Designed miniproteins, single chains, continued (3). Designs and how they scored, part 56

Each design is a single chain, and the fold is of that chain. pLDDT is the mean over its residues in the fold that is shown.

## One batch from the design tools (miniprotein)

Design m9924
Fold by ESMFold2-Fast:
Structure m9924 (fold): chain A 107 residues (1-107)
Amino acid sequence: SEKEKVKKLLKEIRTLLGEALDAWSRATDPAEQRALFREAVERAKKLIDEALKVSTDPELKEMLEKIRENLDRLQAAVDAGAPREEVMALARETLKLIDEAIKKINS
């Protein structure tokens, strides 16, 4: 179903960003972590765009659009060399929005 496909894509984004955030918290090399995080965000943006193409539920679509906006902000922060704490805060906010969207699908 449409909802099951969106849920699968959201879980994949959650895994990508969660793993990148966890790796960032453990690493001492900022350049390596920025590269890995950039790749995760680029992949997440492709997945959210796919979710938006298949979603017809207005409330879910609004939530997905907000996630995409947060991913755009996260990419801009990473590309601009923003402080680690700012990047991590944006990533955590994005993960929270993803969890809220998954919860809506499950309700």
Scores: mean pLDDT 84

Design m9925
Fold by ESMFold2-Fast:
Structure m9925 (fold): chain A 98 residues (1-98)
Amino acid sequence: MKEEIEKVKEEIYKRLTPEQRKIFDEMVKALEEGFDKFIEKLEEWRKKYAKTPEEQILFDIALAFLIMIEYTIGDEERRKLAALQVLKALFDELEKIK
């Protein structure tokens, strides 16, 4: 599981600008502090950085999936992996808009 998590982090990192990498590092740090902290951090990022209605909808979809993951996945490592997969999908969709 640690190897799978690191692989997803590397895949995300390759697609990000230096500014986006800083944001991603803060989200990953929040995830290590707790899943509740990660959700709170993502909501904070949505309020500060989702500038268009389209971007706001993408963050709202990501938040909905993360809430579902919190209530359905009991294993901590699987929850972290699932959260990172949602974050990867969010960044992939944000890149397509620009």
Scores: mean pLDDT 76

Design m9926
Fold by ESMFold2-Fast:
Structure m9926 (fold): chain A 74 residues (1-74)
Amino acid sequence: EEERRELAREIAEKILTSYQKAVDDIIEQALKDGLITEEEYERIKAADESTRTAVAILLVQGASREEIRRLLEK
């Protein structure tokens, strides 16, 4: 059933795009709000996707700069 495969592909693309954009938007907003430094921002951008996602989750939860720094140091 081709219609089902097309729908699944569209949904998967939208989910991945929205997920990546949401993570990036959270990190950029944190920099603008002064929640992270420019050095931390560059380190986060250079990190793997799982680390970037973890940082975004911590930022949404209102984690301290020290908690974020600790995550980036390991």
Scores: mean pLDDT 75

Design m9927
Fold by ESMFold2-Fast:
Parts: structure tokens; C-alpha cells; sequence
Structure m9927 (fold): chain A 65 residues (1-65)
């Protein structure tokens, strides 16, 4: 399903950027990404998360630390 693909891609994103991402969670139609710190790497994570959200029809919410 689209949801399973989104969850798979988010798990891959978190694994790849574990030093930047505190947590990722999916609730209803929203993806919540909590970042450890604002950095250049965090900008890249936000862009990739937005791409995953758009492709899956989800809304993205970024929670800063």
C-alpha cells in the first residue's frame, strides 16, 4: 500500500540520518519529524521528508527541538 511504502521510506530516512533525526511518527494523514538540531543536514532531511509526504498524500509537520 501507499502507507506501507511511505513508512518504509521514512524508516530508511531515519536510519540514514540518525544523527539529525530525533524521531519520525505517522499519525492519521500527517508525518511528524522531530529534529535534534537545525543544521545544513537538517535542511536536506526536511526536503526529503517533504518529498515522501507529497508522494504519499500526507502532510508534513516539522517539530524543532
Amino acid sequence: SIRERVEERLAELKERFSDVIESIRVEGDKIYVKLKKDSIEAIGVKIQAMGIAIEGGFSLVVEDV
Scores: mean pLDDT 83

Design m9928
Fold by ESMFold2-Fast:
Structure m9928 (fold): chain A 78 residues (1-78)
Amino acid sequence: GAQEAIELAQQAIEYAKQGNIEKAAEYLKQAADALGDATGNVTLAAGLKLRAIGIELDGDLEGAIALAQEIIKEAQSL
């Protein structure tokens, strides 16, 4: 649900701040699935998970935080 997506995205931010890109990406993918469930939008969930994979491959800690903030904003709009 929306609250679960927010909590998972907040965990992704905390791991990204610790420099842990692997855990940040793991929590981003979980947050994407929770947002997809809340919205019924499987294409949105898939797109967000692909972005999380790209962020992990690039080691982009700032990008991980930005994507997590985007997920939080979308979940708060529900």
Scores: mean pLDDT 90

Design m9929
Fold by ESMFold2-Fast:
Structure m9929 (fold): chain A 78 residues (1-78)
Amino acid sequence: SPAQEAALARIEQRADDLIARAPSMSPEELAQAFEAFFDEVLALIDRYDFSDEQRDRVSELLGRTARELEAILEQLRA
C-alpha cells in the first residue's frame, strides 16, 4: 500500500541519516541512537503489517546499517 511504501522510505531515510551522523557520535550515543532506530523499525513493521518482501527489505537494510555502524565504531576505537 502507499502507506507501507511511505513507511519503508522513512526507514531508509532514517538509516541514511544515522550513518551520516554516526562519525560525530560517541560510542554510547551511537548505541542509543541505533537502539531507538531499531525500536522504531519494529513498531512500524507491527503497525503497517508489512509483506514478506517488505520485511526482507527491512531486514537487509538493518543488516547493512549495523555493518556500517560497526565499521565506524571500529575506526573510533583505533
Scores: mean pLDDT 80

Design m9930
Fold by ESMFold2-Fast:
Structure m9930 (fold): chain A 104 residues (1-104)
Amino acid sequence: SALDIQELLYNALTSKDKEEMKKNLMKAVELSRDDALLAGLFLSGVRAMADAAKDDPEKMEQLIEVLREVAEELKKSDDPFLRRLGERLEAVAREAERAREAAL
């Protein structure tokens, strides 16, 4: 399960377009559903993706846009767990945006 989340996040990072990146991130979200420890690993993995993308401004911009979109969708969910995960993911997206701005 944790390894599956890591594989999906790696696939998201190496995706060629935003749609494929989002698909892999949403699959990782589904695997972390209703498990606070897996949700924590997912968020840590997303932070690691941002660090891995630090030398690629285009990839970082794509990642930030997709993270914001995923966070917004999760915050609209009927599932309180997913709404909270969306709030936490939004915070990670803001951290990535600040890191991107600092690299410019």
Scores: mean pLDDT 86

Design m9931
Fold by ESMFold2-Fast:
Structure m9931 (fold): chain A 63 residues (1-63)
Amino acid sequence: GSAALEARARRGLASVEERLPTLSDVQRRAAIAELERTLGLLDDPELRARLRALVAQLRASLP
């Protein structure tokens, strides 16, 4: 359900944010793909905004 997806999204956000300075390019690309898939399934506007911000940050950090 949506609650399970929100919990998964928050866990994914926390994991990526925690590891952000140590992520390889391959890991950053994988994180972008997973976060974008999660965005398509979420209705929470605040959580969606946080995911979009993280995706933008990850994309900006790639060569």
Scores: mean pLDDT 81

Design m9932
Fold by ESMFold2-Fast:
Structure m9932 (fold): chain A 95 residues (1-95)
Amino acid sequence: GATRGYLDQKSGTITLKPKAGQGAAVVQRTVTQGGEYQFTNNGSSTVDISVTRAGNPPQTFSLLPGESKTLNLQKGDLVTFTATESSQVSYRRLS
């Protein structure tokens, strides 16, 4: 199942740990403050990031091991992280 929470800090870590027999790990975070957010995959497996915003089509990005991506996020955006293997994504707000 999806683990829900907030992006309410200037930096943090999203931990993705799939449980045996339960498919992919899904972590969801609602953005509480808009800005430019940099996400870095510090794990050994690909993490998919999806951004859902009211009135807009969902945007999906694949974040390879060691890759960083900067996203412009707005308050109320839902960021979904999905991984089929254990991984960690660090994030930092740049603005």
Scores: mean pLDDT 83

Design m9933
Fold by ESMFold2-Fast:
Structure m9933 (fold): chain A 77 residues (1-77)
Amino acid sequence: SLEEQIKRMLAELGISLSQLGELMKIEVKMLYRRGVISEEEYQELMALIDKGTPSALAKAREKLREILEKRRKEKEK
């Protein structure tokens, strides 16, 4: 599961859930500034990350992946 992937990532990198959440917030803020994600998507992702659980971070990562895939496909004609 994505939750198990997050737990393994934390162990491999030697970082805390809080530190992973802060890194994800930086990524999400950058994408919002670049206009890649909407304000609504930004708010939803930030809310998930702020929960600070492996499950919530996994959901945020999956949602971000889906958004990025959708944006990529919208550029392919």
Scores: mean pLDDT 80

Design m9934
Fold by ESMFold2-Fast:
Structure m9934 (fold): chain A 92 residues (1-92)
Amino acid sequence: EEKRKIAEGFRAFAEMLRKLIAGAPQEEIEKLGQLALEKTPEEVLKKATELALERAEEAIRENADLPAKEQMELGLRAAAETFEELAREYEE
């Protein structure tokens, strides 16, 4: 039961990051962020964010030859994919 709520929080975070990449309205981004924070315990979110940032940094480093805007998009995408993977782990 608790794992399912955490999975929903991670999915909301991933969707928020993908919406941010797509240039979605601020209101939609804020609603997804609030949902993620409500469903995910602080310590769990901290550890997940650390992993997401590590993978985002790796994606940026591997694509250092690309323009900064493209690097940032790849980093956000890697972070979103990390939260999606974590959501799947908590559902299984």
Scores: mean pLDDT 83

Design m9935
Fold by ESMFold2-Fast:
Structure m9935 (fold): chain A 92 residues (1-92)
Amino acid sequence: SSLENILKLIRKVAETKSAEEALGTFEAALKSLVNLVKLAKDEKVAKEAKEVMEEMVRILAEATGGDPEVVKRAEELKKEAEKEIEEILKEA
């Protein structure tokens, strides 16, 4: 599925590039998930997107050896994306 491909992409970038580039890929993936929720305007899609975002943070943390600065930044980006999703659902 498209969601599984997002997780694979984040791991690949973390393994083949820097933590900074992995965070960039992570942020781009979050924006893609938010955009998917905007297009679908469906609570089930939003729930699945949030679950994928949680898994993305886990994969990024694992691939970077649990770097606390990377994990903190990923959690901050995830929180902002979750807030945007909640605002989208309120208008759906």
Scores: mean pLDDT 81

Design m9936
Fold by ESMFold2-Fast:
Structure m9936 (fold): chain A 77 residues (1-77)
Amino acid sequence: MGLSQEELDAEARGLAEAIRELTRELRENPSASKAAALGIEAVAARWVVDAMPRETPARREAREAAEEGLRAFREFK
């Protein structure tokens, strides 16, 4: 049951795009609310990616986006 691999890859790409946008917004116009949003989304995305059954380019892209987002969040402090 649940999502197919194609659906999981689509979700992973969506997560990567969302986190990259949050990372860009935080770096362009820093604020505590943007940092909190990025931190929450990046941590959640990391857990979701770790739960994915197969290593795919989409899964790797989402992991890389989450790690970069967490780096930007840490740099905000």
Scores: mean pLDDT 80

Design m9937
Fold by ESMFold2-Fast:
Structure m9937 (fold): chain A 71 residues (1-71)
Amino acid sequence: AASKLAEAEKFKKSGDEAFAAGDYATAAEDYRKAFLIYKAIGHPDAKGILSKYVDAEVQLGVEDIKAAVEK
């Protein structure tokens, strides 16, 4: 029963490490995986992980916009 929470925490940690490294694509993927697990088990941290996922997606989108605008 604790295994799903531990799996979600592992993805959250991996996402945090990727985000800190500027790897927003990996961070978004790991946060998404953590969010789906937290949501499935009804964990109160699900909303916090969703916010982290959105932040990673926004950073990824900002980098795409910068690449399109900056020569």
Scores: mean pLDDT 78

Design m9938
Fold by ESMFold2-Fast:
Structure m9938 (fold): chain A 96 residues (1-96)
Amino acid sequence: VTVTQSPSSVTVAEGGTATLTSTTSGAVATAWYKQPTGSSERIRVGAAAGEGTHTLTLTNLTLSDSGVYYDAAYADGDLSAPSAVGSGTTLTVVEP
């Protein structure tokens, strides 16, 4: 199982839109996770089934949307333990 995320970092003004992309291979399921700025917690923010290209689109961004977004891939559909995790996309939301 492989996960490739793009871009590695993105900066967007409040009220803007960010699109995060992940390409997976060998996965039965995928899930998006957010690690907020200054936190060690990972919170599930989206899920997509299967392999291929997956996108997470965040609209009407606020400063609280800042953090690192990870796509996790699962080989057998058990979401308790990922088979592979991407390197992450760092989202920075700034005041206009």
Scores: mean pLDDT 78

Design m9939
Fold by ESMFold2-Fast:
Structure m9939 (fold): chain A 81 residues (1-81)
Amino acid sequence: LKTGLELILAQFIYNTLKKEASKYISDEEIKRLAREIAQKIVDGASVEEIRAWLESRGLPQEVVDVAVKAAEEAKKIVDSI
């Protein structure tokens, strides 16, 4: 189910952001970003679209780079199904 895949991707992205970006943004913001990125990936968004969206949010570049990396890895998994 789309919902199950989204939850798995959100957890993966959350774990990555928690390790690398927790000093830049709050845990609440990390959870929000993980859910929104997972939703975008499941809906077929490109990595370029996700990067542009993250940059539009005014996040530190370090957070954007980590989130894009996590999204790239997650999208490869989805695209292989």
Scores: mean pLDDT 82

Design m9940
Fold by ESMFold2-Fast:
Structure m9940 (fold): chain A 99 residues (1-99)
Amino acid sequence: MEARERLVAEIAEVLGLSREEARALLGPTALARAAARLGVPEEETRRLLDALLSTIEFEDEATRRAVEEVIARALARGGTLTGADSDALYAAGEELARA
């Protein structure tokens, strides 16, 4: 749960979401499954993210895809955001604010 809560806090801060919204994005089962099965196929991780992201309304598909990619990479590494992941999330938000 420590890694999950840290990831929730980082996503909430980077994307400007509430912690509740960030928690809905991750889901406790998705992070637990990724951590327990580190090395799961990319397809399985993608499927889990699709299910989680269905709970959140995104303004456009590009934001959804950018967030999905960062979270997929973080989950594959055990549920911790790196500086590069945070930078990617921020860049995605900035790109869409500019469009």
Scores: mean pLDDT 55

Design m9941
Fold by ESMFold2-Fast:
Structure m9941 (fold): chain A 89 residues (1-89)
Amino acid sequence: KVGEIRRWIREIWERLIKEKPVGKSLDRFIAELEARGVEVEVEVEHSDKIETDATGNKYKNIKRTTVTARLDGEEIYRFSYSEAEPLEK
């Protein structure tokens, strides 16, 4: 039961991260989890810092999203991802 759902979640998440950006796909993913009776909690954190990656590209409006999935009151899966806007071009 829980193991099958965890495996299904992992398979879908692996597919979704390949589609980047994942923001639009996240809504569909949450809807599918909720349709299966999984409770989903979403936490969003924003950073106003300008960050530079290893290649020298600068980013602003960094948004970190954490998603927690629960079934029968137990946390069965948790993942996070970050979205950012390129600062210049």
Scores: mean pLDDT 68

Design m9942
Fold by ESMFold2-Fast:
Structure m9942 (fold): chain A 78 residues (1-78)
Amino acid sequence: MATVVVADSEARGREAMERLGLKGTILRGPLGLDEAIKRAKAGENVVLVMPSRGEAVSSALEIKKEVPDAEVILDVEE
C-alpha cells in the first residue's frame, strides 16, 4: 500500500520516513495537503509530520472531511 507523507519541511518528512521505516512521497504545506487528499481518495495512507498537535489535527480533519475512510497517521514532535 502506497503512503504519502505531509511535512512542514522536506528534511522533517525524510527523517520521519526513516524513523517509521516507510517509503513514500513527501509533500509540503497547503499544496501538499491538496495532493494528499487526492491520493487518499485513490486509497493511499497519509502520514502527517508536524511540529505541533494542533496543525496535525487540523490537517487530519481536512483530509477526513473529504475522505472519511482515509487512514491518517499523526507523527507529532511537540
Scores: mean pLDDT 75

Design m9943
Fold by ESMFold2-Fast:
Structure m9943 (fold): chain A 83 residues (1-83)
Amino acid sequence: MEEELRERLKELGLSEEEIEWVLNYLKGVNKEKQEELRKWLLEKAEEGKRMFLLKLALEIAKYLGDEEFAKLIEKSIKKLEEE
């Protein structure tokens, strides 16, 4: 599971240091902080590299099992791909 996420993040172009940061953050995130993570990922997507960050957010949402957030991100990705 973690190795699969690591490979996906590497495919998205993250450095090893960025991958380790993301994985360490996820290990420390409890269910109460999942909403904060959702907001942070959406804010990052708005900073410019939207397709890259949305794909990153989708992988994180799937890893955490947040189905509602994953569906929202998938809709955003589809909208950008239709442009």
Scores: mean pLDDT 66

Design m9944
Fold by ESMFold2-Fast:
Structure m9944 (fold): chain A 100 residues (1-100)
Amino acid sequence: MPSEFEKLAQELIGLGHLAAAFLASQGLDAEAARLRAIVDELEAKYKAGTLTKEDLLAAAEEMIAILRRAAADPRLSPEARQFAEGMVARLEALRARVEA
């Protein structure tokens, strides 16, 4: 079975892909591209065996910052804003698990 660290890495990468797809669907292409870049870096480090706990924490914090900024965007519907806020909550919970 994968280690707890491997599970956290896979969960963060999965959330990152979901977040990037969501932002692109809302027309937030620059934010989506930045999230894809973060996920691509995490996947590259994971495959190379060089991924650290600090990499996961930094990525989660940056993804949270991007999604919080997106949730404040007046172009988002109330439903899209609620979805973005839900993703922030999931990332904050994941970040807490990485820190434990």
Scores: mean pLDDT 85

Design m9945
Fold by ESMFold2-Fast:
Parts: C-alpha cells; sequence; structure tokens
Structure m9945 (fold): chain A 65 residues (1-65)
C-alpha cells in the first residue's frame, strides 16, 4: 500500500485535517493502491511542522484540481 507520513505540526485537529485532505487527494490519483496515513503527534520542529503543513495543503489542492 501507499504509506503517507505527515509531520504537520499544530494541534491534533490540524494534523488530522491535513492527513484527511491528503488521503482524499491521493485516492483520486490511484484507487488501485490502499492508502495508509501516519501522522506524527509531535512535530520534529515548529518551523518544520509549519512548512510541511503548508506543502501538504498545496499538494492536496493541486491534486484535487
Amino acid sequence: PLHVHINAGGTPEQERATAAALARAALRVSEQHPIVISVTSTPASAAGGAIVREIAARTAAAIAA
């Protein structure tokens, strides 16, 4: 299966929302591959978490378009 690891940072709600958006977008690309989402509860760094969250949001939007 496709494994997606997200270190989105922020609150647990923000991390879940980011994971859900990416999972939905990824499913639109390939329904043949089951998606497994893993979200880090504690970001490696605050700055890193913010950057990953931004990239994830942009990627999800691009895939959804």
Scores: mean pLDDT 57

Design m9946
Fold by ESMFold2-Fast:
Structure m9946 (fold): chain A 78 residues (1-78)
Amino acid sequence: RREKLLEAYKAILDGDLYKAAEILGFPLTKENLDSLSDFGREAVVESLAGTIIRELLPEDPELAEKVAKDVADYLSKR
């Protein structure tokens, strides 16, 4: 469902990893996310973004590439 993937992607860019995980059906609690180190949060972002990119790639490769670039930029800013 493309709209769900885009909603999760937007949540990642907004820094709302709990919402992104919930939309994608990942078994992460808010408490687990709130207790993560910066390194742990980056690992979660990579995992969630990788799922979105993988699901978009066969349907919309241009959008998948854009998501990959935007997430890489987001992670590099700090």
Scores: mean pLDDT 73

Design m9947
Fold by ESMFold2-Fast:
Structure m9947 (fold): chain A 60 residues (1-60)
Amino acid sequence: MTKTILATEENLSKLPTRIRIIHDGKDIGDFNSSVFPERYIRDRVLKKLLGKEITVIELK
């Protein structure tokens, strides 16, 4: 399922385990929060997107 959300701490905490992130038409990447170090990379990327509108695609 694809969702467009405003990147707030609350909204980011509710994101699925496996996601693809798109911002301003750019593919930011695919992230799996259950896998370290990908979780760390995801957290850093999402923090840079705070206050921006992002498109999140839930991956199977």
Scores: mean pLDDT 73

Design m9948
Fold by ESMFold2-Fast:
Structure m9948 (fold): chain A 61 residues (1-61)
Amino acid sequence: AEAERARRLADVALEIAKKATPQEKSRMVEAFRRQAEKYRAEGHTEVARVLDEAAREIEKI
């Protein structure tokens, strides 16, 4: 399912973010939040939630 694929991609992104520069992390957060807004607007609430969670986790690194 889309949500399951989003979770797997988020996990990979989090591992990448641990080794990323501050600028790269900022771009990743922006990208995930933008995609979350898009999916939420389209009614894909669970996918949007997973992407928002990934963005918050990247911000904590």
Scores: mean pLDDT 82

Design m9949
Fold by ESMFold2-Fast:
Structure m9949 (fold): chain A 57 residues (1-57)
Amino acid sequence: MSTEEALREAIENEEFLAASVPRYAILKGLRTAGEAVALAKELKNHSAAAFLEKLLE
């Protein structure tokens, strides 16, 4: 599964949105998977950052 596909599926299931990362902010940061992780960390949402980092593996 690609990182982009995995991240899209996670957004559509809203799993990490429950961790306080707004969907629009993630979509804005979706230019790269690394930018999405950086965004989550900047918002101090460590759960969302860890979840996204797991998807990047």
Scores: mean pLDDT 54

Design m9950
Fold by ESMFold2-Fast:
Structure m9950 (fold): chain A 100 residues (1-100)
Amino acid sequence: SEQDLQRIRDSMAQAVEAAEEAVKADKEGDYLTASIYTFRVTSLITEIYILAKQMNLDELVSIVDELMDKINKAKSYEERLELIKKASKKINAIIDKQLA
């Protein structure tokens, strides 16, 4: 549905914001805050994955699977943020096509 597509978009935007906060907390030496935002990113990405699967958005499911694999291999919070930003752009482009 259009509402579910908007929810995916909103959750992706929140994941980017959470990843940015994790980077900031890590730079400040606030390990606990960085970990909390990292868990928030994981929860948001999981929600996007479930919604995309329920909607049979195979291309979006593939992007999220690739994102999760790359995040697990990432060496820094900054690398994770850049991966999430790239995935966000791809996901938003797919949603824009579905809403057109």
Scores: mean pLDDT 89

Design m9951
Fold by ESMFold2-Fast:
Structure m9951 (fold): chain A 77 residues (1-77)
Amino acid sequence: SHMEQELERLRAELLATYRELLRAVAEGAPREEIDALGARALALAQRLYDLVVQNNFDFDALVEALERELRALEEEA
């Protein structure tokens, strides 16, 4: 469905943004750049949450999957 495609798009964007944030922190990027990436990650997470709630998707399954992927990204940084 269009909503499932949007969910996967937001999830992919969140993970990509988080990976970029972790790299920026590791490389000592300017605070303004780190803050901007952090703000974008939070905004994407909020949109993903709203989409899940509004479309009655399996919230617990999505949270578990995201936590697993975010943890894997942190271990790679």
Scores: mean pLDDT 81

Design m9952
Fold by ESMFold2-Fast:
Structure m9952 (fold): chain A 66 residues (1-66)
Amino acid sequence: SPLQEALDTGKRAAERLASQPSLSEDQIVAAVETLARDLGLQKGLSQQQIDELIKELVEYARELYS
């Protein structure tokens, strides 16, 4: 599904961002939120699906710092 593809793409992007020593957790979260919104719009997701995508990718990004 487009939502699952966006999730998979976003998780890989979050992992790459988290591997960069110059970025703080808050900077990575902000970048992931922007990426999630852009991916959702590009794939034609509804606003509700975009909100879910943002939530899941932010939670995943924060988990990388747990």
Scores: mean pLDDT 83

Design m9953
Fold by ESMFold2-Fast:
Structure m9953 (fold): chain A 69 residues (1-69)
Amino acid sequence: SSNVVNLEQALKTTPLSVSELLKKAGVWSPELQQKVIAVAMSGGGPRAFAEVLSTLPPDQVNAILAAAA
């Protein structure tokens, strides 16, 4: 989906970690952090993080994209 592509590009270009990006976007939660840790422990890259983040509601995805810009 376009959201996965946009999130992957944002994660590749941002100097922030995924956790920092979620906090800046105001969408950080313990549950979401647990999913992020699971991807990282599995050796996941920007595409794998983008796929997890794309499952969030559209307003939260847009907040992450805005925070990455």
Scores: mean pLDDT 85

Design m9954
Fold by ESMFold2-Fast:
Structure m9954 (fold): chain A 80 residues (1-80)
Amino acid sequence: SYGDLKREITTELLTEELVKKGLSEEEARELARYYADNYKDVTLNVGNSESLSPEERELYELALKADVEGERRAFGLATS
């Protein structure tokens, strides 16, 4: 399904970004799957986060970026 395709792409994109930030591939993939499963159809607005640490804010920005790009790629594949 489209949702499954978006979830898979979002997971891979976020895993790559988290590995670049210094997480192990295993830790990055587990965290990426969590975000893909919980945020695949939800856009996070980092500007509305009143109590996030700088590190948590960076993670939300990475998750948002991965979700947006994952949707763009999934849409392109579904319409091609």
Scores: mean pLDDT 70

Design m9955
Fold by ESMFold2-Fast:
Structure m9955 (fold): chain A 74 residues (1-74)
Amino acid sequence: SPLDAVARGVARAAGVPPDAILTKEQAYEAAKRLGLSDEGAKEVADMAEGKTAREFAQALMAMRSDVPAPAPPA
């Protein structure tokens, strides 16, 4: 599923299984691997600390669908 693919991508970037709990450092590295800026990666790391890669992926996908996207697809 798309969620499984995103969760695997995040987990791979962080170097952990999809069901493992992310540390702040792992979330920061994953965000940078996904192309975020240093500032964006720090913010993501703060909110993702203590969450699994799957939970983080679900939250990202849910946030995308909350805002109408006139430009990029969700």
Scores: mean pLDDT 69

Design m9956
Fold by ESMFold2-Fast:
Structure m9956 (fold): chain A 107 residues (1-107)
Amino acid sequence: SPAVERLRALIDGLEKAVKEKDTQKVAELINELERLIRQHPEAFRALSPEDREKLAKAIAEASKLLDPNVQKALYRLLTHVPELPEEVLKILKEKYFKDVSGVLFYQ
């Protein structure tokens, strides 16, 4: 699907922009992701687990930039895609959090 290919390209671009701390480009790409997912929610559901993990990590890193335009773009994305915050939390917990017993979450 062209929409799935565009989503993957935007996720790759977001990962790069976050690593470069290009706050203007990060905000632009998050706004483009929000529009594309809102127009094609089926394309978001068709993303692989690997693409979803990459997006979740990029969103988490973008949130650390403390830029007002990035924060506004993130708020818009997370508000307009209600499944995304739960999926982001699920992926991050699965990879990076211990349970209360001290056991690491597996892949």
Scores: mean pLDDT 74

Design m9957
Fold by ESMFold2-Fast:
Structure m9957 (fold): chain A 84 residues (1-84)
Amino acid sequence: MTLEEIKELFEKADTNGDGTLSKEEFRKVLKELGASDEEIDYLIEKYMNEDGTFTKEEAAEAITLFLRRKGVDVSYEELLEALK
């Protein structure tokens, strides 16, 4: 999966365009990336804000960790830049 494909998934999920995702929007992104329900639950619990949202930075960290675990060579900085 390319950084461009990930960017497109993020843009489709970010309904207000502010780079902040709800729990449901982020769950959808992770499912589209091929994450299992167990992986999604882990990432949501680790990176979700107290108010139930994800900043762009938190979402990028979670996606970077997930992709690296699947053998995708991606950096946090590259992913965060791609999500602009």
Scores: mean pLDDT 75

Design m9958
Fold by ESMFold2-Fast:
Structure m9958 (fold): chain A 79 residues (1-79)
Amino acid sequence: MSDREQALALVEEIIKESTDEEVKELAEEVKRLLESASEEAVRQALPHIEEAYIALVDNKDYESAKEHLEKAKRILEEG
């Protein structure tokens, strides 16, 4: 699986599992950016997307999930 495919799968799960509208909106923006981002930007963003997934799904920590998604979004926008 490519870094992009892994990132997209994780973001889709975040969207599906989230009941928080801000987390959902951030994840949808990250998904949109992943479709057109460079491979380097995707590689740099992937760890932050993984941390957002862990924060949301395993820890129910919506604030950490938002922080990690915002970091991923910034990397993808700058890449």
Scores: mean pLDDT 84

